# Ledger of designs, part 16: designed miniproteins, single chains, continued (5)

Each design is a single chain, and the fold is of that chain. pLDDT is the mean over its residues in the fold that is shown.

## One batch from the design tools (miniprotein)

Design m16530
Fold by ESMFold2-Fast:
Structure m16530 (fold): chain A 65 residues (1-65)
Amino acid sequence: SEEIKRLEKEVEKLKEELNEKRNQLKSAINSGASQKEIDKIQSEIEKISKELAEKERKLQQLLRA
């Protein structure tokens, strides 16, 4: 269904964003970024992780008839 395809694309995009933010966090820590910058990236990771979990839950509900 189009709904399943849309959710799969949203999940894939969020996974990519999460990986990018995790890489940003690693780079920030390795470069000695400020605690404020590190905290901001961590907050962004938490937000994306929550959204991803919600989308994955919806996708699983649609796939498990």
Scores: mean pLDDT 87

Design m16531
Fold by ESMFold2-Fast:
Structure m16531 (fold): chain A 74 residues (1-74)
Amino acid sequence: SHILAQIDSVIELLRREREALSGVDPSLAQQVAEEERTLRDAKARLRAGQITDSQAFDVMEQVVQRVAAVRARA
């Protein structure tokens, strides 16, 4: 589905950001890692039919907003 491809793209973006931060600010890297895990969990639940596309999209948007807030503190 379109939402699964979007989630995969965001997970890949967060992975790269976590790797970039890991040698500079481990606490920010850990926060990004938590958000990456949140999206992976949402993806698994969506594939299992436990949540809707709309619910998965909402989780993705919230993750993106929280990561933007982490960047603003860096």
Scores: mean pLDDT 85

Design m16532
Fold by ESMFold2-Fast:
Structure m16532 (fold): chain A 83 residues (1-83)
Amino acid sequence: VLAKDKSPHHKNLYVEGHKDKTSNVWDEEKKEQVAGPFGGHTGDVTGVKWDETDSNIFTSESKDGTVKTLDAKKKEVLKVEKK
């Protein structure tokens, strides 16, 4: 795990970024992955952060020079931005 962020909306949920170019959502109480793996980056995922206003949205930042905005519930990429 290269990056991890605790959800401000769900007490047990973390989003994690990995060296294998994926991100996932982890439930620490259940000790299991509840969403993902989310692919689509071409480099290490070095940053992740939950959205402060939407409980299902997070961002993933990668060495590929992009930041993706994803919906963890819908399991879709909403936008891709360059750093």
Scores: mean pLDDT 74

Design m16533
Fold by ESMFold2-Fast:
Structure m16533 (fold): chain A 55 residues (1-55)
Amino acid sequence: SAAEETAERIIAAALELAPSLGEAAAVQLMRKELEDAGLSPEQIEAAVARLRARL
């Protein structure tokens, strides 16, 4: 879905930024971008879990 494609793009960007910003800052930036993109709280938490699993 378009929401899944958007989430994957934002997760990929957060993964690239995490080494420079740190995990907490990368997660916060990702949350903001997903929220601005209109994803639900449940979709945002699923994306955070996927990011953390890949860190």
Scores: mean pLDDT 83

Design m16534
Fold by ESMFold2-Fast:
Structure m16534 (fold): chain A 87 residues (1-87)
Amino acid sequence: DAEKAIEEARRAAAEAVRAAVERLADAHPQHSQTFHAVWERYGPEQAEDMIVAMAARDPSAAAEVEALAATYRAGLARIEETRRRAA
């Protein structure tokens, strides 16, 4: 079922991004509540703009934010490949 394969890829991508957000929050506990609140509001489909906003608010988190961005981009690529193979 193509729809189930795409949904599974979306779920896997969301879980990987959530784990990256948790790592970011753990590395920067002073901002953990803010990072979680931003992610909770915007979710994976809006994450790119929110990643930029998170980086702008805490320059010290830049490396962890870039890791989150890389995880997000990899997830989108997996979803697109799954969709392409299902078509």
Scores: mean pLDDT 71

Design m16535
Fold by ESMFold2-Fast:
Structure m16535 (fold): chain A 68 residues (1-68)
Amino acid sequence: MLQELEKLEEELKKQNRVVPAERREEERAWRREVAATHTDSEEGQAATIQRVIELAKEVLEEGEPRLP
């Protein structure tokens, strides 16, 4: 599950796409929440990571901001 999130980040780098600063901070906030809240709970962690993966996919689909 976490591995899929890392794959999405690698795909962003491969395609030379830039995530807007605001979107990046939202994604990082979710990752911090996963680490802090669901350290021992595999089910809770998996569910939250899945949510973060969906957010990362939406960022990928939206693409670049108006300015490069």
Scores: mean pLDDT 60

Design m16536
Fold by ESMFold2-Fast:
Structure m16536 (fold): chain A 67 residues (1-67)
Amino acid sequence: DRELAERILRAGIEAARAGDSAAAAVAAHQYKELGLISEELADRAVAAAQRGDAAGAAEYLERGLRA
């Protein structure tokens, strides 16, 4: 369900803004698989999360959700 998926993504973005980059990475993988964000934005969010840039990860996910 796209609406449920968007709620989970928003929760991941909020967790990332609170400093939980792992939550952002999980959200990015899930939304990439569902086609809800572009592969490029999902990969950028995962890369940001892997380097500890939680804010950057949240930004990429937020851009993908709004597109």
Scores: mean pLDDT 75

Design m16537
Fold by ESMFold2-Fast:
Structure m16537 (fold): chain A 88 residues (1-88)
Amino acid sequence: DEESYEDLVARIDELIKTLPKEQQEKIIAELKRLGVYVPENAPLKEQVLNGLFALLHDPRVTDEEFDRVLSLSNNPELRELARKLRKL
């Protein structure tokens, strides 16, 4: 598959833009519960994106916990793409 890390990031960024604010806020709340630092003054989209990247390769976080955070988006494509990034 020719999909690069940068291409996956760009697709995830676009999907996060399409999420309702309520879903973005739920993801941010769960990231904070897991101890992920989220900058309070950043746009919601950027908070979600940066928080997911911080979680992506944390060895203390299981695939199941990562999938649980992504399921809050109610977007199966976002979950699939983020899992591909986690494996890179």
Scores: mean pLDDT 77

Design m16538
Fold by ESMFold2-Fast:
Structure m16538 (fold): chain A 78 residues (1-78)
Amino acid sequence: MSVIEKLEDIIKMLEEEAPVEEILKQIDEAIKIASPEEQKLLEELKKAIEEAFKEFGWSKEVRDALIEYLEQVIEALK
């Protein structure tokens, strides 16, 4: 299973309003299968999600912003 496929699954989960804990778990699983370069990017993504959740909560606006960011990450990895 590729990192891109895992990130696409995470986008789907965000659209289905999955809790932040499940999203963070899926990112941790993506990190385990990622290359060193991809791991750094995913670790930065995880930190950004944790900080956004701490400051703004788990709102639709935060989830929508994360979907947009993940789509950009997927395009960069293609």
Scores: mean pLDDT 81

Design m16539
Fold by ESMFold2-Fast:
Structure m16539 (fold): chain A 83 residues (1-83)
Amino acid sequence: KEAGERIKKLIEESGEEEKVREELKRLAEELGIPEETLVKAFFDGDKEAQEEVLRKAAELEGREEEFEKILKEYEEVLKKSLA
């Protein structure tokens, strides 16, 4: 439920790298995936990592469609913010 909203907040706070890193740690623990996978998904645009995050979120909350939209939006915003 709350993972998607936290992901959006991380995008908005992307100028504060340290805050983003700390939130990614918490999100990784909640989703049960390595922090490195979240970093690859959000900062490197790694499609395999993005798919893994989506699968884990869907398993925990049964909301694959919502997380797919949020993660795709995240990828687009991060490409613009980090460029």
Scores: mean pLDDT 63

Design m16540
Fold by ESMFold2-Fast:
Structure m16540 (fold): chain A 97 residues (1-97)
Amino acid sequence: LRALAILLAALAILLGAVALAIGRAALRLAPPELVKAAIAAALLGVGALFGGAVALALALAARTPRQALTALALAVEALATAIAGVAEALAVLAAAL
């Protein structure tokens, strides 16, 4: 349980970083009408990084199964946010090409 929360939090951080990097590239390439979507993708990446970091800290500090379960729930939410951010960033980049 705790190990799974740590793994998912780490994956959320990695994907969040990728979403932010692609979002920044999309912002450089995007025509003005796509800038809003590119900013949204970058914000999702930042949110995933923050959520993943909080989930990782909670997982490492967990003393009880309840705390580990809460960390796991936050890690899953951060991972979902990271996946959404990557999908949006790729869509904006594809539209800009």
Scores: mean pLDDT 75

Design m16541
Fold by ESMFold2-Fast:
Structure m16541 (fold): chain A 95 residues (1-95)
Amino acid sequence: STLQQIEQLLSDLLVRTVNLILEGAPSELIEAANYAVNKMHQALQLYKDGDIDGAIKILQDAIKWLEDKKKQHPEISSELDDILSVLQQMLSLLQ
């Protein structure tokens, strides 16, 4: 189901975020991953409440924030692209 796919994406990003901390990744990347997890959690709650438009808006705002962060930190752009891909996958499931 769509819900199970979203919950799996969130779970996978949570595991990835823990691994970034354990690997001693740059603080900017850990911050971006935590931000993405928090925004996906907010979007998931809105989706469960039936506010699909609200969930979409939260994800679109989060994607824009991460794209801006990618411009500021080209050294971690590929890792930020991996995080962006997860948010874009969740957005596609809601559209």
Scores: mean pLDDT 90

Design m16542
Fold by ESMFold2-Fast:
Structure m16542 (fold): chain A 70 residues (1-70)
Amino acid sequence: SPADRAAELMAEAAREATNPEAQSYFRKGIAAAVAGDLEKAVEYFRKAAEVSDNPRAQELARRGAEAAKA
C-alpha cells in the first residue's frame, strides 16, 4: 500500500538523518502514514526534508512523500 511504502522509505531516511529535528518529523510522518492519514504524513515528510542537511535523507523523504500521495 502507499502507506506501507511511505513508512518503509521513512524508516530508511531516519537511519540516514543525523539531526534530531529531521528524525522527529520522520517518526511523526511514519505514525501518520501507518494510521492512514496520508495528507498529514506528506506534511511531516516535507518538513523532515526541509530540516535535514543529509542529501540521502532528503531524497528518501521526498520519495516517501510521493509514495504517501499514491
Scores: mean pLDDT 78

Design m16543
Fold by ESMFold2-Fast:
Structure m16543 (fold): chain A 63 residues (1-63)
Amino acid sequence: RPANLAPVREVGATLGLTDEQIERVAELLAEKGLGVSAREIAENVPGLSLAKATAFKRALATI
């Protein structure tokens, strides 16, 4: 798990993201950093709604 992505995986699982969606988010965070927007996450992760991407982004900000 490069750059200690355990919190990202835990939050994703709690919000009902698949392992594939969690890996796509981790890939985006590796490329763009934690400043990536919820919109960019939703647009780049297949099957992920903007509402779930927004919730995920908020949850990461509280860790």
Scores: mean pLDDT 74

Design m16544
Fold by ESMFold2-Fast:
Structure m16544 (fold): chain A 77 residues (1-77)
Amino acid sequence: SPLFERGKEEPETAEDRRLGRLLAETDGSLLDFVDAALAAGFPVEAIARFLGGQARGGEPSPELLEAVRYLEERAAA
């Protein structure tokens, strides 16, 4: 299936690409990005997955860990 092969080569979804664009347009903290993504109607799972992808290449930054915790707190409210 072409969709399967594309998914294997490009692990990012169209939703991940939209989140990446929103992050690039966010001139504030990762917390501001989380608020903007939730306000835009992105599901919590998609935001969490996207933030996980940002941790590639080493230890997650303190800012990234704080953003994940903030997302979980917003999701629980």
Scores: mean pLDDT 70

Design m16545
Fold by ESMFold2-Fast:
Structure m16545 (fold): chain A 65 residues (1-65)
Amino acid sequence: GLSPEQKELIKEAVDKARSMGRKPSLLELRQLTDEVIDRALEKGFSEPEAQEVASLTAQRIAEEF
């Protein structure tokens, strides 16, 4: 299961996507997921954990639009 820190990273990215008031472009989605990966790595998560959080972020954003 996801840690509270991983869930917060997803929530921050989803909230940022929502603030755009439209469906993110492919480039914007990549930028949002790249930011999630970078922040997860900065927090000490492994590469596979960072990729899992990024994948779940993309899924959550897709569910909003």
Scores: mean pLDDT 84

Design m16546
Fold by ESMFold2-Fast:
Structure m16546 (fold): chain A 56 residues (1-56)
Amino acid sequence: MSNQQRAAQLYRQAIDLRKQSVQYKNQGDTDKAQQLQNQADSLISQGDSLLSTSPP
């Protein structure tokens, strides 16, 4: 319903993906870690965009 709710959801998903990325990196799965990190960065970018387009 609001850009804030969508951004919060995206940030939460990004945090979860980052946690998984660290876990895979610790296991030696660098390729999967890199993919998850890239997805997390994309979600953060989308969240930031949603917040930036909201008037004060």
Scores: mean pLDDT 80

Design m16547
Fold by ESMFold2-Fast:
Structure m16547 (fold): chain A 94 residues (1-94)
Amino acid sequence: MSLPKVSKEDSEELVRAYREAEREAKEMPLEEALEKFKKEAEELGVDINSMPIGILGTSFLMRSMAILLDGGDKELAIKYARTGGYAAGVEEKE
């Protein structure tokens, strides 16, 4: 059984989107970054109450890769990666 793979180019684009969102979150006040993260997660239909904020960043990035592995929409995958970046930026401020 072969492990599924995301292309290097797509993986690098998702990581870039994540890192850019993390930087944006670090540059804004904690309250604004947290509100933006919660709004984006709600728009994606994700229940964030089941996970600590410290693992949400990685979880959203992994979900972005899973969307591409399932042949899903690249723009949706990028949105998951960005939401993960906001979570990572919030975690670093705590």
Scores: mean pLDDT 76

Design m16548
Fold by ESMFold2-Fast:
Structure m16548 (fold): chain A 94 residues (1-94)
Amino acid sequence: AISAETRAIYNRLTAPNPDLEKLSKELGVSKSTVREITRLAREVEMLVLKWAVFGGPEEERERLRATFDELIALLEENGLLDLAALVQSLRDAL
């Protein structure tokens, strides 16, 4: 099951001005890795909102799935398995 703590971290990663230094310390990954994660997570959130509100052609759905997969791979590569599981559950809810 996805914990409340994991959801809280994901919400902080998708915030408009995430504290990269604090997240780096808490997640045990480099600040550059957190910056990359936050960029991908914000792109996912933006694409999900666009798809939910406007719909779109298949290419936009494929881009959304590809961005989810890229974020999941980055999280798994960095040992952030709980966050990866949360993002997988969000992708599967499409």
Scores: mean pLDDT 83

Design m16549
Fold by ESMFold2-Fast:
Structure m16549 (fold): chain A 66 residues (1-66)
Amino acid sequence: MERTKLVGIASGYYISSVGYETEGWLQGRRLEAQSADAARAAREQYDALARKYRELADKYYALADK
């Protein structure tokens, strides 16, 4: 119900999502020199984590929008 608090929580989850997305990009780029399959697997793994935290952010933004 207090919109500002819900937006704060959502923003925290969004920042975590961006962090995991960035880590996936960096690890994927590093592994490309060794194996395209390893790079893909690493990116998919971190992308899944980023998506999970983005879904949490969306949930709290939706609660704030009430």
Scores: mean pLDDT 77

Design m16550
Fold by ESMFold2-Fast:
Structure m16550 (fold): chain A 66 residues (1-66)
Amino acid sequence: SQKEKIQQLIDFVKANPDWSLETLKAALLKEIPLVLSGEVRDKAIEAVKNAKSREDLIKRLEELLK
């Protein structure tokens, strides 16, 4: 499901605490179009682009699981 893919993206961010926010954003923006589709893809892209910190990125992605 797309929720499982979002959880995998969250787990990826949590697994890489040493990665910069910009590196995480670049990796996620490359991966999201390959694993998500439709409105969920667009919301995930917006969440990544608007994230202000690693913690904010995680929070924004978790919001998509509601």
Scores: mean pLDDT 87

Design m16551
Fold by ESMFold2-Fast:
Structure m16551 (fold): chain A 104 residues (1-104)
Amino acid sequence: SEEERREEERRRLAREVAEDLELAALLGTDEAVKLMRELKREKKPVSEEDAKLAAESVIEMGKVLNLEEVGKELAELILEAAKEKLTAEELVERLREKEAELTG
């Protein structure tokens, strides 16, 4: 039914918003979140240029939050992911695991 389709669309949108909030907490900037969302949507591997942009965002946010070492570790992982030709989805999973390791 039309009602069931709208409910599924709403649930999907809510999940995307929740993922964006997790990415904002992890990556620190709206620019990096938008970039990762676009790459994930297109199922494209992370380019070296895109990785540099995301890495710079993470480093700057780390400085602002007094988590400079965490920012550097996440930035290094982003740059390595581009060399390994990982997708945005695979990169986000590795970033979440690394953040848990550093904060746990």
Scores: mean pLDDT 68

Design m16552
Fold by ESMFold2-Fast:
Order: structure tokens, then sequence, then C-alpha cells
Structure m16552 (fold): chain A 63 residues (1-63)
């Protein structure tokens, strides 16, 4: 969906976790909540780079 694609694109280009979180939350209305809401929660809960990378990979897979 467009919202999920927008969130993925924003997350790819954001320089840090705070910027990525803001961008993906901004796009969440455009995607089915069941589609990536849990992934967004995982991204927000991640405190290190490996956790954020895993959440981003899941977002990239969501359409």
Amino acid sequence: SQGAEDAISAARTAPNKQSRDAAVKGAEKGAPKGGYEAILQGFEAATDNSGRAAALAALMAAK
C-alpha cells in the first residue's frame, strides 16, 4: 500500500532512529494497521541498531 511504501522510503533515508520513527508514524494511517502496526511497535521498542535493522527489514517486506 502507499502508506507502507512511504514509511519504508522514509525509514531508508532517515539518519537516525528518532527521524525514522517520526516518518513511519506519519505514514501509518495509509497502511492497514494489521499490516505493520506490530512492526512499528517493534521499531519503537528497539534500542540498538540490530533491532532497528530487523524492524526495517520487516517494514520493507510489508506492502
Scores: mean pLDDT 54

Design m16553
Fold by ESMFold2-Fast:
Structure m16553 (fold): chain A 80 residues (1-80)
Amino acid sequence: SESEEEGIKVADKALEESDKIAKEETDPRGKLGAEISSGMAGIARGLTRIGGLTGEQAKKLGEKMLKQAKESAKTGELPK
């Protein structure tokens, strides 16, 4: 399904963007928060590939993880 492929693409982008945020972040807490969000996005991508998540679920989770990574970078707090 194209919807499943799109969900995987969104999760992949969320992973890449979270990794970039973690790499660019200078605050150790913000960096750790972004790294945790990146790891969770990677897990979501893996689950989608084996059929454990729908493309829509992967997309929503990827978007949430990216938002948490950006928030952690701004506030220096860990993802909630």
Scores: mean pLDDT 67

Design m16554
Fold by ESMFold2-Fast:
Structure m16554 (fold): chain A 87 residues (1-87)
Amino acid sequence: MKEKLEEAIKHLDEAERALFAGRVDQAKQHAENAMKLAKEAYKEDPRVKEAYDSVKKALQAIENGDLETARKYLKEAGEILRKILEE
């Protein structure tokens, strides 16, 4: 479980960096990887659901070209997963 959360956080951090650099395709790939890991983790721990929902919203924002909203949701997802790891 912890390894999946740590890997998801790394992908979320990479997605945020990619968006800041204007690398939308790279950001989308990292966000999709984070979403997959969060979905698997959510099956084991319901606390992950909020992070999973945030990543889904970030991906929708990327598809709509709303990169500021996408960065917000990626950051929120990462913060949620970090809190779970600290418990």
Scores: mean pLDDT 85

Design m16555
Fold by ESMFold2-Fast:
Structure m16555 (fold): chain A 59 residues (1-59)
Amino acid sequence: SMDKILKEMTDTIRDYEEGKLTDDQVDERIAALEKEDEISAGVLAVHRAVLLTVRKIEE
């Protein structure tokens, strides 16, 4: 369902932002979402790119 996809996307973004997920784990979740909803996967990929930049600054 769309609500489940949105929750998974939000949870993935939050966990990645908090450093609880590796880049590989986020890639796996994006790939899984892409099979269900390409648009939601695209949004998650954009958010990941932004968060990756933020995390690099924190290093």
Scores: mean pLDDT 71

Design m16556
Fold by ESMFold2-Fast:
Structure m16556 (fold): chain A 70 residues (1-70)
Amino acid sequence: TKYGVPVVQPPPAPSPEQQLEVQRRVEISTQSIKAGVDAYNKALEEGKSDEEAQDVGSLAARRERERLLR
């Protein structure tokens, strides 16, 4: 057990209010990433190259994030 040893740790967890806001932001980011992955997979299925599909996915994720923030 290391309870007797001084430890340098990050500050305590933020307030509940801040935690809820962070949780919401994380959910928005997750949804945006999912949209990007879905667009990437569809582009590949349509016969686009892997590099082009990745670009389409990145753009879709960015646009969905903007839409979700509205």
Scores: mean pLDDT 75

Design m16557
Fold by ESMFold2-Fast:
Structure m16557 (fold): chain A 92 residues (1-92)
Amino acid sequence: AQGDAGLKEIEELVKKGNYEEAAQMATIAAGSYQSLARQYESSNPEVSQLAAEISRVLMEASIAAYEKDAERTFELLEKARELLDKLLEYLR
């Protein structure tokens, strides 16, 4: 629930032209998923791998947002959401 809300907030910031804030939020979110990947590295490698991939995609989204590439940022946020849906299935 919180992960999807965060991605939506980044999307809305880009739509409003607040690219710098969107890039900052994407960077913070990427850091959170990287921490999650480290946490699950030994106990659930599949969750760890998905979290690491979400982190990488969000870092790419941060770069795209910083470059003011709205289209690329939205594509990357959509990929992050799809990966997040898969991650949440493993946590059920």
Scores: mean pLDDT 84

Design m16558
Fold by ESMFold2-Fast:
Structure m16558 (fold): chain A 73 residues (1-73)
Amino acid sequence: DFTRWEPVWGTLVSDVTDDEPGEARLSNGEVVRVLRKTDEPREGDLAAYPLGEPRAGTGVIGWLLVSLDEPLV
């Protein structure tokens, strides 16, 4: 598949709530809107980034589901 690729991860700037999206800063310096936090990304159409820097022995604690554009609804 992909050869050698460095993952982009996110750190929460503001937490997501049931009523409001959150924001995260990606490791590449971009700020993105977080629609949901999840333990496992779905096969849907949302881009998913690891929550926090992946480190040996800790694994990925969670995932940030972000929109690349405005939500459909």
Scores: mean pLDDT 62

Design m16559
Fold by ESMFold2-Fast:
Structure m16559 (fold): chain A 75 residues (1-75)
Amino acid sequence: MIELIKQDIRSDEAAGDTERAEQLRKLLKEYEENGSEEVLKKAFDLSIDRGVEDLKRAVDITVERLQKERAERAA
């Protein structure tokens, strides 16, 4: 669980999504300070939900960009 969240933070930073990385870091830090399993579960659930959302968004952006490029080439 923790390792998946840490991997998500690293991936977000590598992608330049510093805001998301900071949000996940804050949740992990809160867990490390308080030891609250509920905080850890929230971070993990958000990481999973965002992973699905990020995948959908990446697909949509890619499709839109390809359609725009195709339209520009056809014009």
Scores: mean pLDDT 70

Design m16560
Fold by ESMFold2-Fast:
Structure m16560 (fold): chain A 86 residues (1-86)
Amino acid sequence: EIGPAAAATLKGKKIVIVAEDTEKAREAAEKAAELWLKAGAAEVKVIYVPEVTEEVVKEAMEKYGADLAIGIDAEGNAVTGYKREK
């Protein structure tokens, strides 16, 4: 969940969410996108894929030029995340 420290980290950031194409994953991704935009993220992009892997999440971050990338599995759990360094 988004706490004050997490909100400060997200302010002005471009985020990509890579979610598996299931109802649970879509719901989790949409909720995360809404909460992070409210927390001050500049942009949140949601991408649906057949399978979330570390490589797919990294590729999405690079392709969309995101500052943060997160993977959500078929059960709606956050599986992986990457942050662009300075």
Scores: mean pLDDT 75

Design m16561
Fold by ESMFold2-Fast:
Structure m16561 (fold): chain A 77 residues (1-77)
Amino acid sequence: SVAEQIREAKAAALEALRAGDREAALAHLDTLISAIEQQKELYPEAAAEGDHEIARVRAAKAAVEAGDLATALRLLE
């Protein structure tokens, strides 16, 4: 299910961030964004919540790109 894909991508991103694996974290964050976008297509009534989640994940991705893994972890936890 899309909910399982979101859960798995988020867990993988958090694990990569805790391990200091920047490349893996970026890949999992991109997967997470894609899964949330798919959930928005399946459940349009929850699109605003999905947009808020995507904005948070994009902020976490920007923090990773800046080398700030601690901020990225806080944004996703």
Scores: mean pLDDT 88

Design m16562
Fold by ESMFold2-Fast:
Structure m16562 (fold): chain A 72 residues (1-72)
Amino acid sequence: SSAEIMRRRAEENIRLAEKALEQGNLGRARLLVKNVEDIATTLEKMGDLKSAEEIRKQAAELAERIKAAEAA
């Protein structure tokens, strides 16, 4: 289903964001987090509220890690 494709895309973007953060590429990490947030909004519009909530939680955790790295 389209929701399954969106969930897989979110998982891939989360993995890429974590890798970018580990490599110190904070700009790329921020862009990937934005992509994850957009996917969560799409899932919410599709009625997949639980997946949207979990993905937003992961995006928020990544955003806090990026913020901490920028402050270092």
Scores: mean pLDDT 89

Design m16563
Fold by ESMFold2-Fast:
Order: C-alpha cells, then sequence, then structure tokens
Structure m16563 (fold): chain A 69 residues (1-69)
C-alpha cells in the first residue's frame, strides 16, 4: 500500500509536479491523489498514463473507485 503511494509520488516528481503535491501523495492525502490524477490525465504522455494507472490502483485499494467489471 505504501509502495503504491511512493511509486505515484516518484512518477509525479519525475513529471515536474509541485513538490508539496508530491509529498502529499506520499502521505496518501486523497485530495492530492485526485489532483495528481487530473494533472496526469491532462498531460497526455506515457508517464501521465502510468501515473494514472498507479493512482487508480491506490484509489481502488482505498475503496474510493470501483473496479469496472
Amino acid sequence: MEEIREEAARLAEKMGFDPELVEAIRKGDPKAVVQAAVEAGENGTAEGQRLMEVIGRFLKEQGLVAEPA
């Protein structure tokens, strides 16, 4: 669980996200995680797609997003 947050924070940092946002993602702040997903989706890059995937897994584990199936 903490490893997913760390991976998401690492990807956000690599993409040049705000350092405060990166640290909030590491702490598992749901608002920061949602903000990162929005910014990653708007980015349109492969790194953004990967960040959205990692964030999606985090939100699913927290029960905030239902598995579509």
Scores: mean pLDDT 71

Design m16564
Fold by ESMFold2-Fast:
Structure m16564 (fold): chain A 81 residues (1-81)
Amino acid sequence: MDLSGEEVTKLIRELLEKNPNASMEELLQEALKRRDTRSAVLLHDLRTHLGASPEEVLEVLKKNPNLTAGELYKEIEKRKS
């Protein structure tokens, strides 16, 4: 499934809110089980390239609920750099 706009970030926020004690790796595996490849790729990139935690991702999405996948990555990158 090809997800665009804010759909990927909406699904990631849902995963974070339903799994509040999950690690980024556990969230990635949950996305893969749901065949949500776009969310899985974004979670992988946030964890591997930016060292993002689930709490940091959820905080950004709560403040900016209409972010696209690329905008979410950029906001986390800006906060880490």
Scores: mean pLDDT 78

Design m16565
Fold by ESMFold2-Fast:
Structure m16565 (fold): chain A 100 residues (1-100)
Amino acid sequence: MATKEELYEVVKEMLEELLEVVKDEKAKQIIRDAEREVERVYEESLKNNESIEEFLKRIEDVLLRMYIELSEVIKDEKELEKVREIFRKMSEKIKQLLEK
């Protein structure tokens, strides 16, 4: 069974990979803002004894908002394709953790 810590580590790894591939300073700020929000959600989830499902939904909401904001500022098609690939890999990794 996946733990909140394992899910948080997967998301954190994805956010670090996104920072390495994006070139736009505004895009980097959006990712850093999402990192802070994800950390807050994780800490609150532990303090409030939220379910894994509740935690995951809150993380998905943060990541969706981040993706929308990134898609508005990133004009380089190749850079945006790399962003989409990272999101896909994260989603697959989370799914594997939840299914086992």
Scores: mean pLDDT 84

Design m16566
Fold by ESMFold2-Fast:
Structure m16566 (fold): chain A 62 residues (1-62)
Amino acid sequence: SVEYTVEAGDTIGGVLRRYVEEYGYSGEEAFAALYAANRDLLAGRDLGTDLREGEVLTVPLP
């Protein structure tokens, strides 16, 4: 996995798009994996929800 430090204006969907492009995930697979790796942090948040600057996401690699 890779740690990503959230920047101002980041969304969950924006982070997903970046990693789909870099690591060859399907969008569905990337979504499921990201939420599973960050359950507590992403609880109740959807793709359009803004992330807080300075939060650290665990992004699972293929």
Scores: mean pLDDT 72

